# Designs tried in a protein design run: designed miniproteins, single chains, continued (5). Part 102

Each design is a single chain, and the fold is of that chain. pLDDT is the mean over its residues in the fold that is shown.

## One batch from the design tools (miniprotein)

Design m19539
Fold by ESMFold2-Fast:
Structure m19539 (fold): chain A 106 residues (1-106)
Amino acid sequence: SRLQQAADILRELSREFLEKARKAKDLGEAGAYRAVANTLLSLADQIAAGKLTPQQALDQLEEQLRATREALERAEESGLDRDVLEALARALEEALSRFREAYAAL
């Protein structure tokens, strides 16, 4: 089914992101890829279970990216871990872009 194909795309992206985390030289980048990989796997499981649509998964990734970018803007003013938030925003942007493109091609 198209839902199963969407779940499989997210599982493949999660696997690739875990491999990127393993190869990352920076701990913040490794942590960001692991966090996003876990999110992608959770979304895949929810889609496969019929609890979430692919569009809702896209919407959730977009909202997480927006919230991370807002936190990054506040971190610059407050001296919080900017590099970690930048890595997380980049990983979320990559995941969102790749899932959107792969799902649109189905």
Scores: mean pLDDT 87

Design m19540
Fold by ESMFold2-Fast:
Parts: C-alpha cells; sequence; structure tokens
Structure m19540 (fold): chain A 69 residues (1-69)
C-alpha cells in the first residue's frame, strides 16, 4: 500500500492514479491511515475526478462501521 501511495504522488497520469486508487481500495488489509493518506494525496491533485475521492470516503466509512483496530 505505501508503495502504491508513493506511485500516486509521483505520477501525472489521471488514468494511472484512478487505477492505483482502485487497487488500494480493493486491498483487504487497508487501514484508516492508508485511506487518510490517500485522500490527502488526491485532494492535492486537481486532475482527479471527485468520484474517486467519494470512493475513498465510502471505504473509510465501511472500515469505521467495522470498529477498525
Amino acid sequence: IDELLEKIRNTEDREEIEELVAKILADPNITFEDLNELEGILESRPEVDLEVLMDVAVKELELAVRDVF
């Protein structure tokens, strides 16, 4: 996950960012810390679609409902 987040920070390709986000969100070992870092990166990237940011927010809510530790 950290490696995927680093790739998002360093890529300029909108489609590549969207694919990397989808991979991160599909990871069963994802944590709130990973999602918060991802959201922060995406908020700094005006080329990214709002729908992608919404997908990250929904995933954070899903983890919260599961009483994440």
Scores: mean pLDDT 73

Design m19541
Fold by ESMFold2-Fast:
Structure m19541 (fold): chain A 81 residues (1-81)
Amino acid sequence: MEKAREVARELARKVAEVAGRTDEEFIEEMAERIVAETRELLARLGAEKVLELLDYGIANTTNPSTIEYARLLREMVEALA
């Protein structure tokens, strides 16, 4: 649980940066939402399928930001599984 939230906060900080937000309240709110949405995906597809899709995306994208976000999501999925 704690590891997943830590990774979610890192991803949330990147989202906040893009949104021009620096407040911790927004970052914590985004982190909780990211965890909740990831859990919803795991409930629908299962951890194995979600990891497969993330691995496929990482292997088949050339956008460094997309690769970084996908790696953080993958780490969170592993922490939640």
Scores: mean pLDDT 78

Design m19542
Fold by ESMFold2-Fast:
Structure m19542 (fold): chain A 94 residues (1-94)
Amino acid sequence: GMEKEELIKRAKEIKKEAEKLGDKETAKLADEIIKLLEKYPDHPIVLEFSRKALEKLEEALEALRKGDRFEAEIHLGMALLYLGVMKLVVKLEQ
C-alpha cells in the first residue's frame, strides 16, 4: 500500500545521502531494505521493522555529519539487527 511506497522513497533518499558521504555500509543496508519492501510489500513485520531500521540509518547519517563515528556505528548496528529480524521472519514463513 501507500506505506510501502513511502518507506521505499525514504530508503532511496537515505541511500543517496549515504553515497554522497561515502558511507557504503548505510547505502547497502538501505538497498537491502528496498529489496525486502519490494518482495514483501504488505508484510506487517517487514513494514514495521523497515520503518525502525530506516530511522536508525537516518540517525547514523546525522551522527556522521557531526563527526560522531561511535554513535553512527551504534545506530548502524541497530539497523542491522532490525534487518536481521525481517530476514528471519520471512524465511520462517516459507
Scores: mean pLDDT 88

Design m19543
Fold by ESMFold2-Fast:
Structure m19543 (fold): chain A 100 residues (1-100)
Amino acid sequence: KPSEVELELEITISLIAMHAAIARIMAQRDPSNAAEYRRLAELGDRAVEAARRRDVEELERVAAELEALAADPSASADVRAMARELARLTREAIELIRKL
């Protein structure tokens, strides 16, 4: 049976993947913000791959890029909100990996 920490990491990875999928849908539905939504999807996919590899250094880089997007005043409020949530989940994945 997986440990509670391993289960929490799997849930966190699944939530990151879900947000990346939502960002891909939003890139198609909101053409004015499509570039930012594509970037969110790419960063989410990178976070999923890095978390599965236990690559904390790559997760730190992805979290920093998401935090920068969340702080970008030129990005829409919805893009910034999704970037904040993805950054939070990416930071959570780092802490869970450190507990393994």
Scores: mean pLDDT 91

Design m19544
Fold by ESMFold2-Fast:
Structure m19544 (fold): chain A 95 residues (1-95)
Amino acid sequence: SVDASIEKHLEFLAELLRIVQGVSESTVKRLVELLKKVYAGESELDPETQEELERLVRVVEAAVAEVAAELAEEITEDVPMEELMERILEALRRR
């Protein structure tokens, strides 16, 4: 379902923020809850919060790109997205 897919993606983002940025659990929880409300159509991101999220996403994307080469041979269309997410997290934890 759409809700289950969004939840999985938000959990992945939360773990990326913990590993890459070392953000506090309270900050991660706040951002995840805010994004859940935005996806549910219950809230809008103000420009300042959107800029902060975009900055964090760019840093996370840079860190993920650094491990992409190590996972390149393992990344195939036959690998489920959930398994791919776990492999990315594991590679980042090794850094």
Scores: mean pLDDT 67

Design m19545
Fold by ESMFold2-Fast:
Structure m19545 (fold): chain A 90 residues (1-90)
Amino acid sequence: SMEEERRRLAELARYHAAAVTAKARKEAEAGGPKSLEEIEEKMERELAELERLLGDPSLREEVEEILADEEKVKEAEEKTKAAYAKVRAE
């Protein structure tokens, strides 16, 4: 059903957003505090836009929860890689 597809897309979007944010933060740390601030502001705006586009008001909160737990971040990275692998296999 369309509802099940939307829920799966929302779940993948949370994992993708968390993985991308974690990666961007690690890369920005090499550029110093100003670079990290710019990435944080950009991610905040992009997460708000994704929340609006997907109609998922919990997206941002759930992404922040994933980012607070190192093990959950690793899970998000693996889920994102698996999703991309499936797309590339098609």
Scores: mean pLDDT 74

Design m19546
Fold by ESMFold2-Fast:
Structure m19546 (fold): chain A 82 residues (1-82)
Amino acid sequence: MAALAEERARLAAEAAERLAAINATLTKDKSEETAKRAAQELGDMVLELGRREAALLARLDPSRAQALLDQYEELARKIREL
């Protein structure tokens, strides 16, 4: 249980760092090209972190983990289409 909580906290910290980096890039360059690249990076990040969160959940409930992964894959696809 403690190890799971620690891993989830690490994922949250990593997500915050990656979001800050994307936001810094968008702040420096507001071109359409940078916005499209940021959307792709955000989509990739959501899918990567979603897979890791689903893997943690799979240890407790595999069916809910699969449903969560499916939701993250759909969200990442929509973000990349922006």
Scores: mean pLDDT 77

Design m19547
Fold by ESMFold2-Fast:
Structure m19547 (fold): chain A 66 residues (1-66)
Amino acid sequence: MSAEEAIKKAEETAKNAKTGGGYAAASMGVREAREALKEGDEEKAKEAGLNGVKGSQAADATGPAR
């Protein structure tokens, strides 16, 4: 998976987030991934994007349904 694919997945996760916490986690992952990508760190960008997706899923599992 490329850094760009990870960012795209995090953006899609933010759009489909079931909770405000899920949206915030995914959006933070996108922001951090884009910053890392601007620095040329594709591995860090990929990790940030995927961590955003995972954090969003965890938040959606524990927060109130939208």
Scores: mean pLDDT 78

Design m19548
Fold by ESMFold2-Fast:
Parts: structure tokens; C-alpha cells; sequence
Structure m19548 (fold): chain A 87 residues (1-87)
């Protein structure tokens, strides 16, 4: 039995994923233009946090918990204080 997201949960997952992808893209472009150790470390931290979030999601059968994990990871990784998706 595969867990299925509700339309609302899927939308939140997509938006959380978009936040992570945008930050990843920003760091990759910055690293290409200005290859410094600080940017490289920030990208490594993003990859580590994203991998940890995915691992937690894979151990969770509850779609609501999966959404919460992804949103928390997205906000933590991007440093965004914006909770507009939930507010």
C-alpha cells in the first residue's frame, strides 16, 4: 500500500521542493562564478540536509509528516522566515 498525498499536501511538497531547488540553483551558479570555499561548504550543507530530510521521509508512511519534514528542511536550508505557504 503506497501512501498518496492529498492535493493540498502535494502542493505544499511541490512548493517546499521549489524552495530547495531555487537555493541549490543559486549556490551552483554562485560557485561557477565565484568558486570559493564558503559557497562550496554551503552547497555541501544543503545536500546533507536535503539527504537527511529524504531519509526521514522514506521512513515515514504518513503523508502529513512527509510534508512537515520537507517544509522544515526547505526553511532551514534556505534560511527563509517566510511561512506564507502555511499562513
Amino acid sequence: MAETFSPEELELMIRASELLLEKGKELLEKLKENPDEATKKELEELQKKWAEAIAQIQKTEDPKKQVEIMLEAAYEITGASEEEIKK
Scores: mean pLDDT 73

Design m19549
Fold by ESMFold2-Fast:
Structure m19549 (fold): chain A 92 residues (1-92)
Amino acid sequence: SIDKLLENAIKAVEEGGRMGPYKEEAQRAIELLREALKNKDKPEAIELLKQAIKRLEELYEKAKEAGNWGAAGKYQEAISKVKEALKLLEEK
């Protein structure tokens, strides 16, 4: 379900944020995901998820460049789950 995908994405971002120096940037992505989850039945949710994906992709690249493969893996997991949730929302 969309709820489980977004809840699991939030958990992955929280874990990734604890593994590196970008905790504040991770928190901004979490806030976008939480807002999308609250408004999942509204058109605004799609735009919030797209914004979250962009921020998570930036965090993934920064973690990779730093050699922080633990954090990078968590951000990649979150990106995958958010993209799946976005596809499900756009197909409704």
Scores: mean pLDDT 86

Design m19550
Fold by ESMFold2-Fast:
Structure m19550 (fold): chain A 113 residues (1-113)
Amino acid sequence: SPLAERVIALLRRMLALLAELRAETDPERRGALVVELLGLLGEIEDLLDRFAAEHPELRALVEEVRRALGAASDALAAMATAYAETGELDEAALDAAEAHLRRALRLAEELAA
């Protein structure tokens, strides 16, 4: 499915951006990377809504992808809040976001099969 392939591509882009965020030391570039990560979450959610509408038989699997993505979103939001308040990246929140995004990616690959 083109929608599932696009979800996979965006999840891979998010993982690449997390790696960039971990290596980035410039505050302005860190802020821009966080904004881009949060924007990609919204785009993936919209694509998952469209996929679920076109493939009602796969809704249970879509909801598992959404659950993993929601957990990644919560971790990214916690990290963004901590960064705004302290100027410091929460490594534990980044690790949690990465783990949840990797789970979402594995589940999304099942949508493409």
Scores: mean pLDDT 88

Design m19551
Fold by ESMFold2-Fast:
Structure m19551 (fold): chain A 88 residues (1-88)
Amino acid sequence: VRHVRLAITLLQQSIRYLQQGDIQLAIYYTQLALRYLLQSDLSIPHVQTAIDYVNQALRYLQQGDIQSAIQYLQQAISHLRQAYQVLG
């Protein structure tokens, strides 16, 4: 439960840094969120789907596609919120 909540907060902060043009901090916070997700309950489909979206967002950040990266991070947050509701 704590790992999913921390990941949501870190991904939200990453999106904020992208909106401010701080791509390096956004990548850092996105990678940190991924580390917390990998330590969470991977049996939850929403967590696995969120990890896939985070990995795709990192690929877009490496390519300089900031708009696609933000969209994939928002999808990851949506799936993590679903996982959080299931966990209570």
Scores: mean pLDDT 84

Design m19552
Fold by ESMFold2-Fast:
Structure m19552 (fold): chain A 55 residues (1-55)
Amino acid sequence: SKETLEKIKKDMKEAIENSKNDIPEEVRQQLLEEIDKVKEDFSELSTRLVKALAA
């Protein structure tokens, strides 16, 4: 489970970094930071990403 979360975090970060033409740099950096702060589970990841996008 923890290894799966880390893999998904890595895949998401790569996808966000590769979306530089679609997502502004400030938003990309906020999303990457929020993903890095997730330590517990997928629910936390989802909540943090929603908050980052709403800010």
Scores: mean pLDDT 72

Design m19553
Fold by ESMFold2-Fast:
Structure m19553 (fold): chain A 81 residues (1-81)
Amino acid sequence: MSFEERVLNAVETLAKEYKIDEEVKEELLKLMKEFTKSKDENERKKIFEEMKKLIEENLSPEDAAYVIAFLEGIYKEKLEL
């Protein structure tokens, strides 16, 4: 499984587990696809901040913190590739 396929599947699982609205899920998947395809560090950081903001605006502070921590793990993994 590619890195892209794995992280997109993870986002789908998180959306189901945290009952994220379909529109928010679609935007998060779009941002994650852009993130996995990015080759520039500044672009990756910008996309990550947009994902973080989307989560913070749509989830409770507790749920947002957990989801953001998971996304930070993905960000770190991408930097090590």
Scores: mean pLDDT 80

Design m19554
Fold by ESMFold2-Fast:
Structure m19554 (fold): chain A 83 residues (1-83)
Amino acid sequence: SSDLKKAEELYKEAKEAFEKGEYDKAEKLLQEAYKIAISLGDEASDLIDEISTLLSEIRKKKGDTLSSQLIDSVLNSIKKQKA
């Protein structure tokens, strides 16, 4: 879908920002991609996994400075997949 493509493009931009050391920019782009991905549900499950992986890498680079709102959103998505 066009929404999935937009989320994938935002994820790609986040990955590029991460590779440049632009961790705050990468986090913001991931937050936008994640909001679209969760609205798509199962269609975007692979993308949600990729977002979670990159989020973990940003967390390693930034320590505990990662946005609590983004972390909470990702955790809620994981809980929903369990149901």
Scores: mean pLDDT 76

Design m19555
Fold by ESMFold2-Fast:
Structure m19555 (fold): chain A 94 residues (1-94)
Amino acid sequence: KAEILALLEEMLALLEELLARNPGNALLEQAYRHLKEAIEAFKAGDYETARELLQEAMGLVYEAHRAGLVSGADLRRLFELAQQALALIDALLS
């Protein structure tokens, strides 16, 4: 559980950096909100909701990359962290 929270918190910090570089961007703001909600759901033991919100946040990050707001390197790092977190969450649901 501590490893999952650490991965989610690292993703949140990276999204915070992206938002600071792109203030008022709706895709990044929505991704940030979804990830914060995923962390709260995870802390509450609602792993199904945390998984869904994390997937939604990553979809928004991908759209932000398509819009030129997120570099390929930032996208790769966020997806690496998300894949690790999702795999660990899926193990908790099994």
Scores: mean pLDDT 85

Design m19556
Fold by ESMFold2-Fast:
Structure m19556 (fold): chain A 75 residues (1-75)
Amino acid sequence: DLEELQKQAYEEGYKLGYEMTTKGGVYAALKAGGDAVRELYEKAKAELGEEVAQQIAEAFSKGFLDGINEALKKA
């Protein structure tokens, strides 16, 4: 189910963005996020195809940025 995969990707992105920003700052978070999105996209593309991989990667990226923003707003 694509909807479940997108929800999980968003939640994982959010947690990673929040944790990396609070522990290492925005630069460390952005580097980790870029690497994670690339790996997720490549694996999903190979298994599920480009259209689904794009949607999963977008959900993860959205969560990741929201996590960074939440961490910064509390600082």
Scores: mean pLDDT 83

Design m19557
Fold by ESMFold2-Fast:
Structure m19557 (fold): chain A 77 residues (1-77)
Amino acid sequence: SIEIRFKLIELYARGGNFDLVMKELEKLQKEGVPLETIDSEVEKIITSIKLENPELAIELDVQVGVFALKEAVKKVT
């Protein structure tokens, strides 16, 4: 279930385990989950974390932005 996987990503993010977050996002992308779906779900996670830890939310947003840029570059090369 994609929903359960995004919940796992949220738990990793809340723990500051961004390497595990990135690995799980890469798996979802390789399995054919659209980048726009990943972006939408991660933005919900960022919003949730921001209420408790704004600094952690900023770090997650930066990491996801880098991931999205790398995946976009792969599509044009």
Scores: mean pLDDT 79

Design m19558
Fold by ESMFold2-Fast:
Structure m19558 (fold): chain A 90 residues (1-90)
Amino acid sequence: MTLGVLTVSGTFSVDVPEGTKISVALLVYDEDGTLVASRSLGTTTKNSMSFSTTLTGLPVGKYTATIIGVNSETGEIIKTESFEVTAVPE
């Protein structure tokens, strides 16, 4: 099986009052819905965060990337966004 590189980049935005501390995480699922990777993307108080993360050692193929924004103080899920990504040979 060929191992590949998965790069996930973009801007995560939420509609909450500015100054709300938001923790952002990336979850990566395979085609069977199994969680294969997770990454903390950091925290923001500006209603948006630009991110870029690279994962190596995953089999080449299609994955579902899910970005979750959580209120850091309350634990409330503010926003969840999912999209298809592909791991490619380096």
Scores: mean pLDDT 80

Design m19559
Fold by ESMFold2-Fast:
Structure m19559 (fold): chain A 96 residues (1-96)
Amino acid sequence: GSLGSEIEPNSELEELVFEHTEKLRAGTLSKEEAIELYEKMAKLYKEEGKEEKAELYERKKEEIENDFEGVLRRWAARAEAAGFPEYAEAYRRLLE
């Protein structure tokens, strides 16, 4: 649906999600890029007043900073269980 002045933050968030997905599929998503993308997503959710979503992405950023490989393994398993084997494969490729 059409939203008023709230369209602009949502467009930025959609662009970040798209960039993340494209880099993931290409096997080019680095630890540093993942951290930056989630930091930007957290900021946009906070600006939209979605505090719980902002906190979720801040925690994802911290998990990546501490154990990128462990995060990728968990995300691969969750993607596979959710019926998205293409995403599971993409995450596994980043693990080498």
Scores: mean pLDDT 73

Design m19560
Fold by ESMFold2-Fast:
Structure m19560 (fold): chain A 60 residues (1-60)
Amino acid sequence: SKMEAVIRAMEAARQALKDGKSDEEAFQVGKDAAIEAGLSEEEAERAAYNALQSAKILLK
């Protein structure tokens, strides 16, 4: 489902940031996770942007 893909993107971006990756690397990891879960590249890019923003807020 699209919701499952969004959740995977959020978890991937959060994990990348916890591992000390840059925002750009976390975005790419989130995008890749969303594509793997079945989103188009355009949908995955939006999901990754939202995932990165949420991860940065929720990690503190």
Scores: mean pLDDT 81

Design m19561
Fold by ESMFold2-Fast:
Structure m19561 (fold): chain A 78 residues (1-78)
Amino acid sequence: PVPLSELPEEEREDRIKAFAIGIARLAEEGKYDELKRFIKEVKTLLEEEKDREELIRLVEQLVTDPEARKYVVELLEE
């Protein structure tokens, strides 16, 4: 995978949105083991704080279940 810091801003936004959609899908499907692994991999690509904050913002919008949203946000903030 390519670090987000190597991508133009428009492509970084597209990648972050794709990550948020993937996270939301796994949360909706109740696949929490896969979700945890996916978030760990995504975090290795998010070297800049602003990219992590944008991902958290999108996840809060896309994950409608309060318990799943809290779980995902806590994993992203660790």
Scores: mean pLDDT 79

Design m19562
Fold by ESMFold2-Fast:
Structure m19562 (fold): chain A 68 residues (1-68)
Amino acid sequence: ITEEQVESLKPDIEGYALSLGLPEEVAKKVAEETIKKFLEAPKEEQNIGTLQKIAFEEAEKAKKKLES
């Protein structure tokens, strides 16, 4: 997976976070953190499954932060 392919998924990650009821500003941060963490992962772990897992974890963290 390339950086350009990862950038093309940014709107999808934001849309996912918005669908969970997160505010636009938080959804954007979830997408940015997901991309950042994904690119920091070892190359052998840079696959779509890992990206989806990170996106889910970041969205859940943001949701918990809003609940406290």
Scores: mean pLDDT 77

Design m19563
Fold by ESMFold2-Fast:
Structure m19563 (fold): chain A 72 residues (1-72)
Amino acid sequence: MERARELYEEGLRYFEEGRYEEAIRLLEQSAVLFAVELGPDHPEVAEVLRALGEVYEALGRHEHAARLYALS
């Protein structure tokens, strides 16, 4: 739990800094940890997937972002 939240917050910080590749790595790790601990349908997983979608939008990967939003 704590580690997943920490990775999520760090990922958001890198996103804010424009460090998109690092943000994606941290957000992906956060989503996996939350899904393992809470289940893939949990609101915490959805929150991380939405943030990941925003990073992909910033990179111009609109179709990938849309898929992530649909999962959240």
Scores: mean pLDDT 83

Design m19564
Fold by ESMFold2-Fast:
Structure m19564 (fold): chain A 95 residues (1-95)
Amino acid sequence: TEPNQTLEKVAEEALKNGTLENLKTLLGIGSILIEEGRLELGEKYMVEALKGLIERGAVTELEVEDLERLAEKYGSERLKELAEEARKVLEEKKK
């Protein structure tokens, strides 16, 4: 089995069946893929996961902080924009 093939298969199932549990799993897999040097694939999974979490009103401060940290560390403009969107949603929810 190719390295990360199992993670990619789990991510594809999570994309197909967007339950809250699967969206959180997908966000975690995206983070792992980015840390392993698969930036574009990891960004794709994290974007899809966070959009689903925003739609469900299930975004947490921890998830936004993780996105901000990854965006800064790996220079991802895509994750930076996504983190900014999620932070705005959190601040609106507190009003």
Scores: mean pLDDT 79

Design m19565
Fold by ESMFold2-Fast:
Structure m19565 (fold): chain A 91 residues (1-91)
Amino acid sequence: MSTKKAPGSDLTFDEDVKIALAEILTAINILAARRGELTPEDVRKTVEKMKELGVSDEVIADNLRTIADAARQAGNEEVAREAYKLADELE
């Protein structure tokens, strides 16, 4: 089936706020990955922050895969592997 996600993030409900915060944390990690400054510990802290904010495991796993892809593109395979591992653990 095609995507079952909402057509847009115009909804300002708690779930939309959690998704937006997860995307912001993901963007911060992507920038760090491109600068060669992202560590496996930073990825783990990002997961902890997302859980503290009440972000669902599905959303966290999806964002971790995005971080892993950015880390891999930057040549940081160790960080990419950690992010993929954490995403798989949450799945």
Scores: mean pLDDT 77

Design m19566
Fold by ESMFold2-Fast:
Structure m19566 (fold): chain A 86 residues (1-86)
Amino acid sequence: AIVPKGESLEELIAQAEELGEVVSERSVETEDGVRISWVTGVADGKRYHLMLIETDGETYRIFVELDAAGNVTSLYTSPKAALAPL
């Protein structure tokens, strides 16, 4: 599984560029000070998502890889978060 690195959108983009082609990038800061950085890329017919969710005391790191049919082929979360079934 791939572990999202760094603490910024720029670092997440740099990691995504090492994996494949970046298709989409965005960063949002909520009124409560939560920062979400999300990069989507493609490599060898698969789509992947790298996400950082930064809160006051914790950074959540999420990686998801999907095949051409939309099936999850790889998943990573840290710390362990309860994710809805994909």
Scores: mean pLDDT 77

Design m19567
Fold by ESMFold2-Fast:
Structure m19567 (fold): chain A 90 residues (1-90)
Amino acid sequence: KLTKEQIDNLKLILESLRRAVERGVPKEELLRMLEAFKDYLRKLGVPEEILNLVDEAIERVRQAESTEEAHRIVKELIDKLEKYLDELKK
């Protein structure tokens, strides 16, 4: 079970990812950020289902032909993870 402090910290990390997308950081930088985020999530012991969502997003970003496509993928991941974190507060 994640603590409220861990959930709040994860929400701050997701907001940081959203801001990076809004600032137009390149695909290579987004991949580095996503890989670091995945390692952090693994250390927190989140379910494999959630780790798989991040892995899928990383692979989709690697295959993305444009920065705009990569940004769309990351935004979709952020939305899915925010819903997951909100459900943990039930």
Scores: mean pLDDT 82

Design m19568
Fold by ESMFold2-Fast:
Structure m19568 (fold): chain A 83 residues (1-83)
Amino acid sequence: KEEIEKNIKTLKEIHDALRDYIVKLGKELGVPEEFLEEQLRRLDEAYKKAIEDIKNGKDFNKAVEELLKTAQELIDEIRKKAE
């Protein structure tokens, strides 16, 4: 139980860092605010899924890998939108 709580806290820190990075990237590339908000919503949904997965006994590293994969897809979409 303590390990799950610690893993959830670490995942929150990862999510906060990814969210900050995506906001900064979107603003620097000048993508439309509505588009950036949609990408952030998708990141938040992936984070909620990762929390549920950890609570349901999924491996922490796999939950992080899935969140990072989603974040990379969103970053790629932001870069493509800026082109």
Scores: mean pLDDT 86

Design m19569
Fold by ESMFold2-Fast:
Structure m19569 (fold): chain A 97 residues (1-97)
Amino acid sequence: MLEELKAEAEKAHETADEEERRELLILQTAKLSKEALEALKKEVKEGTAEATQETLDILKKHKKALEEAYKRTKDEVLKEGIEYYEEMIKLVEEQLK
């Protein structure tokens, strides 16, 4: 994920109570997922992608968090986020080969 996305997610986490922070962080992750995918596609094209097992593990954790949130809320933004994370995971897995 881009450093900018991490900074915004952390800021959202600091401004609410524990459950609200978790929900804001998940929603922010979903909303920024398209931008993250486009950034990753560009990095793959340029040969600069950080295609590591750590990156793959982080993407899978984010996807799982979005899936759990979608099961609770049925928010279509979270469903779109899940699809973008699925594409990012596929790209990183292809680069690791």
Scores: mean pLDDT 71

Design m19570
Fold by ESMFold2-Fast:
Structure m19570 (fold): chain A 63 residues (1-63)
Amino acid sequence: SLAERAYAVADASKDPAEAAALRVLADALKEGNIKAAKAIAKGLLEHSTDPAAIALAKEVLSL
């Protein structure tokens, strides 16, 4: 699931702030809170330089 991928990307992240944002995204996806998930994904697209985080954020925004 997208939530499982978000947790995996967070666990691999070297940036604690980005890892925290990815975990909040994963929790929102797991809870079915698509509105919150899209808001977090938009922030990741604007600030992240990690290709895995960017790819995940684009998929979330297409929901």
Scores: mean pLDDT 84

Design m19571
Fold by ESMFold2-Fast:
Structure m19571 (fold): chain A 91 residues (1-91)
Amino acid sequence: MTPELAERGALISEYVAGLTNRLLHEEGRFPQAKGAVVLSDEELEEKRRELIEKAGIEESELRRAEERLRAGADPFDVIEELQRLVQERLK
């Protein structure tokens, strides 16, 4: 794995986890355990912008991933799909 691909993977994982935790919190299913963090709307928007600007993900692709997460898709599957997508693309 290249350092660039590792960075993009980290950005994807952080955003997908953040959005997933937010959705679970809205459903009242997020445990709010010690160390658990729910990001604000502003924090999620900032991470989303970083994915588009730094990870080479198109807004339409990210929107599709977001729609799948909101529909109850497995966050790990979504992370894998987005990571595969950026691996296929050069910045």
Scores: mean pLDDT 74

Design m19572
Fold by ESMFold2-Fast:
Structure m19572 (fold): chain A 92 residues (1-92)
Amino acid sequence: MLSPREEAILLSVAAVLAGSASFLADLLERALAENDRARLRRVVAEARTELPLLEQLRAQLEALGYDAQAARLAALIARLRALIAEAEKWLA
C-alpha cells in the first residue's frame, strides 16, 4: 500500500500528465481545424514523445487500483492517438 505522501505525489503526477495530454489534444484539434501544418508537425512530435509515458502511468494506476484516474488517462490516450492518426493522414 502507498503511504499518504506517495499517493499524493502519484496523483499529482497523474493530474499534471493528464493536463498535458488534454492540452496537446486541444492543440491538435485546433491545428487540424485551422489547417496549420507547421503546428500539427510540432504537436504530433511532442504527443508521440509523451504517449509512452502516459501509457506507463496508466498501467501503474491500474495496478495500484486507481481505476478512475487510469480510465481518465486511457480516454486521453485514445483521443490523442486518434488525433495523431488524423493529423498524419493529412500531413502525408
Scores: mean pLDDT 86

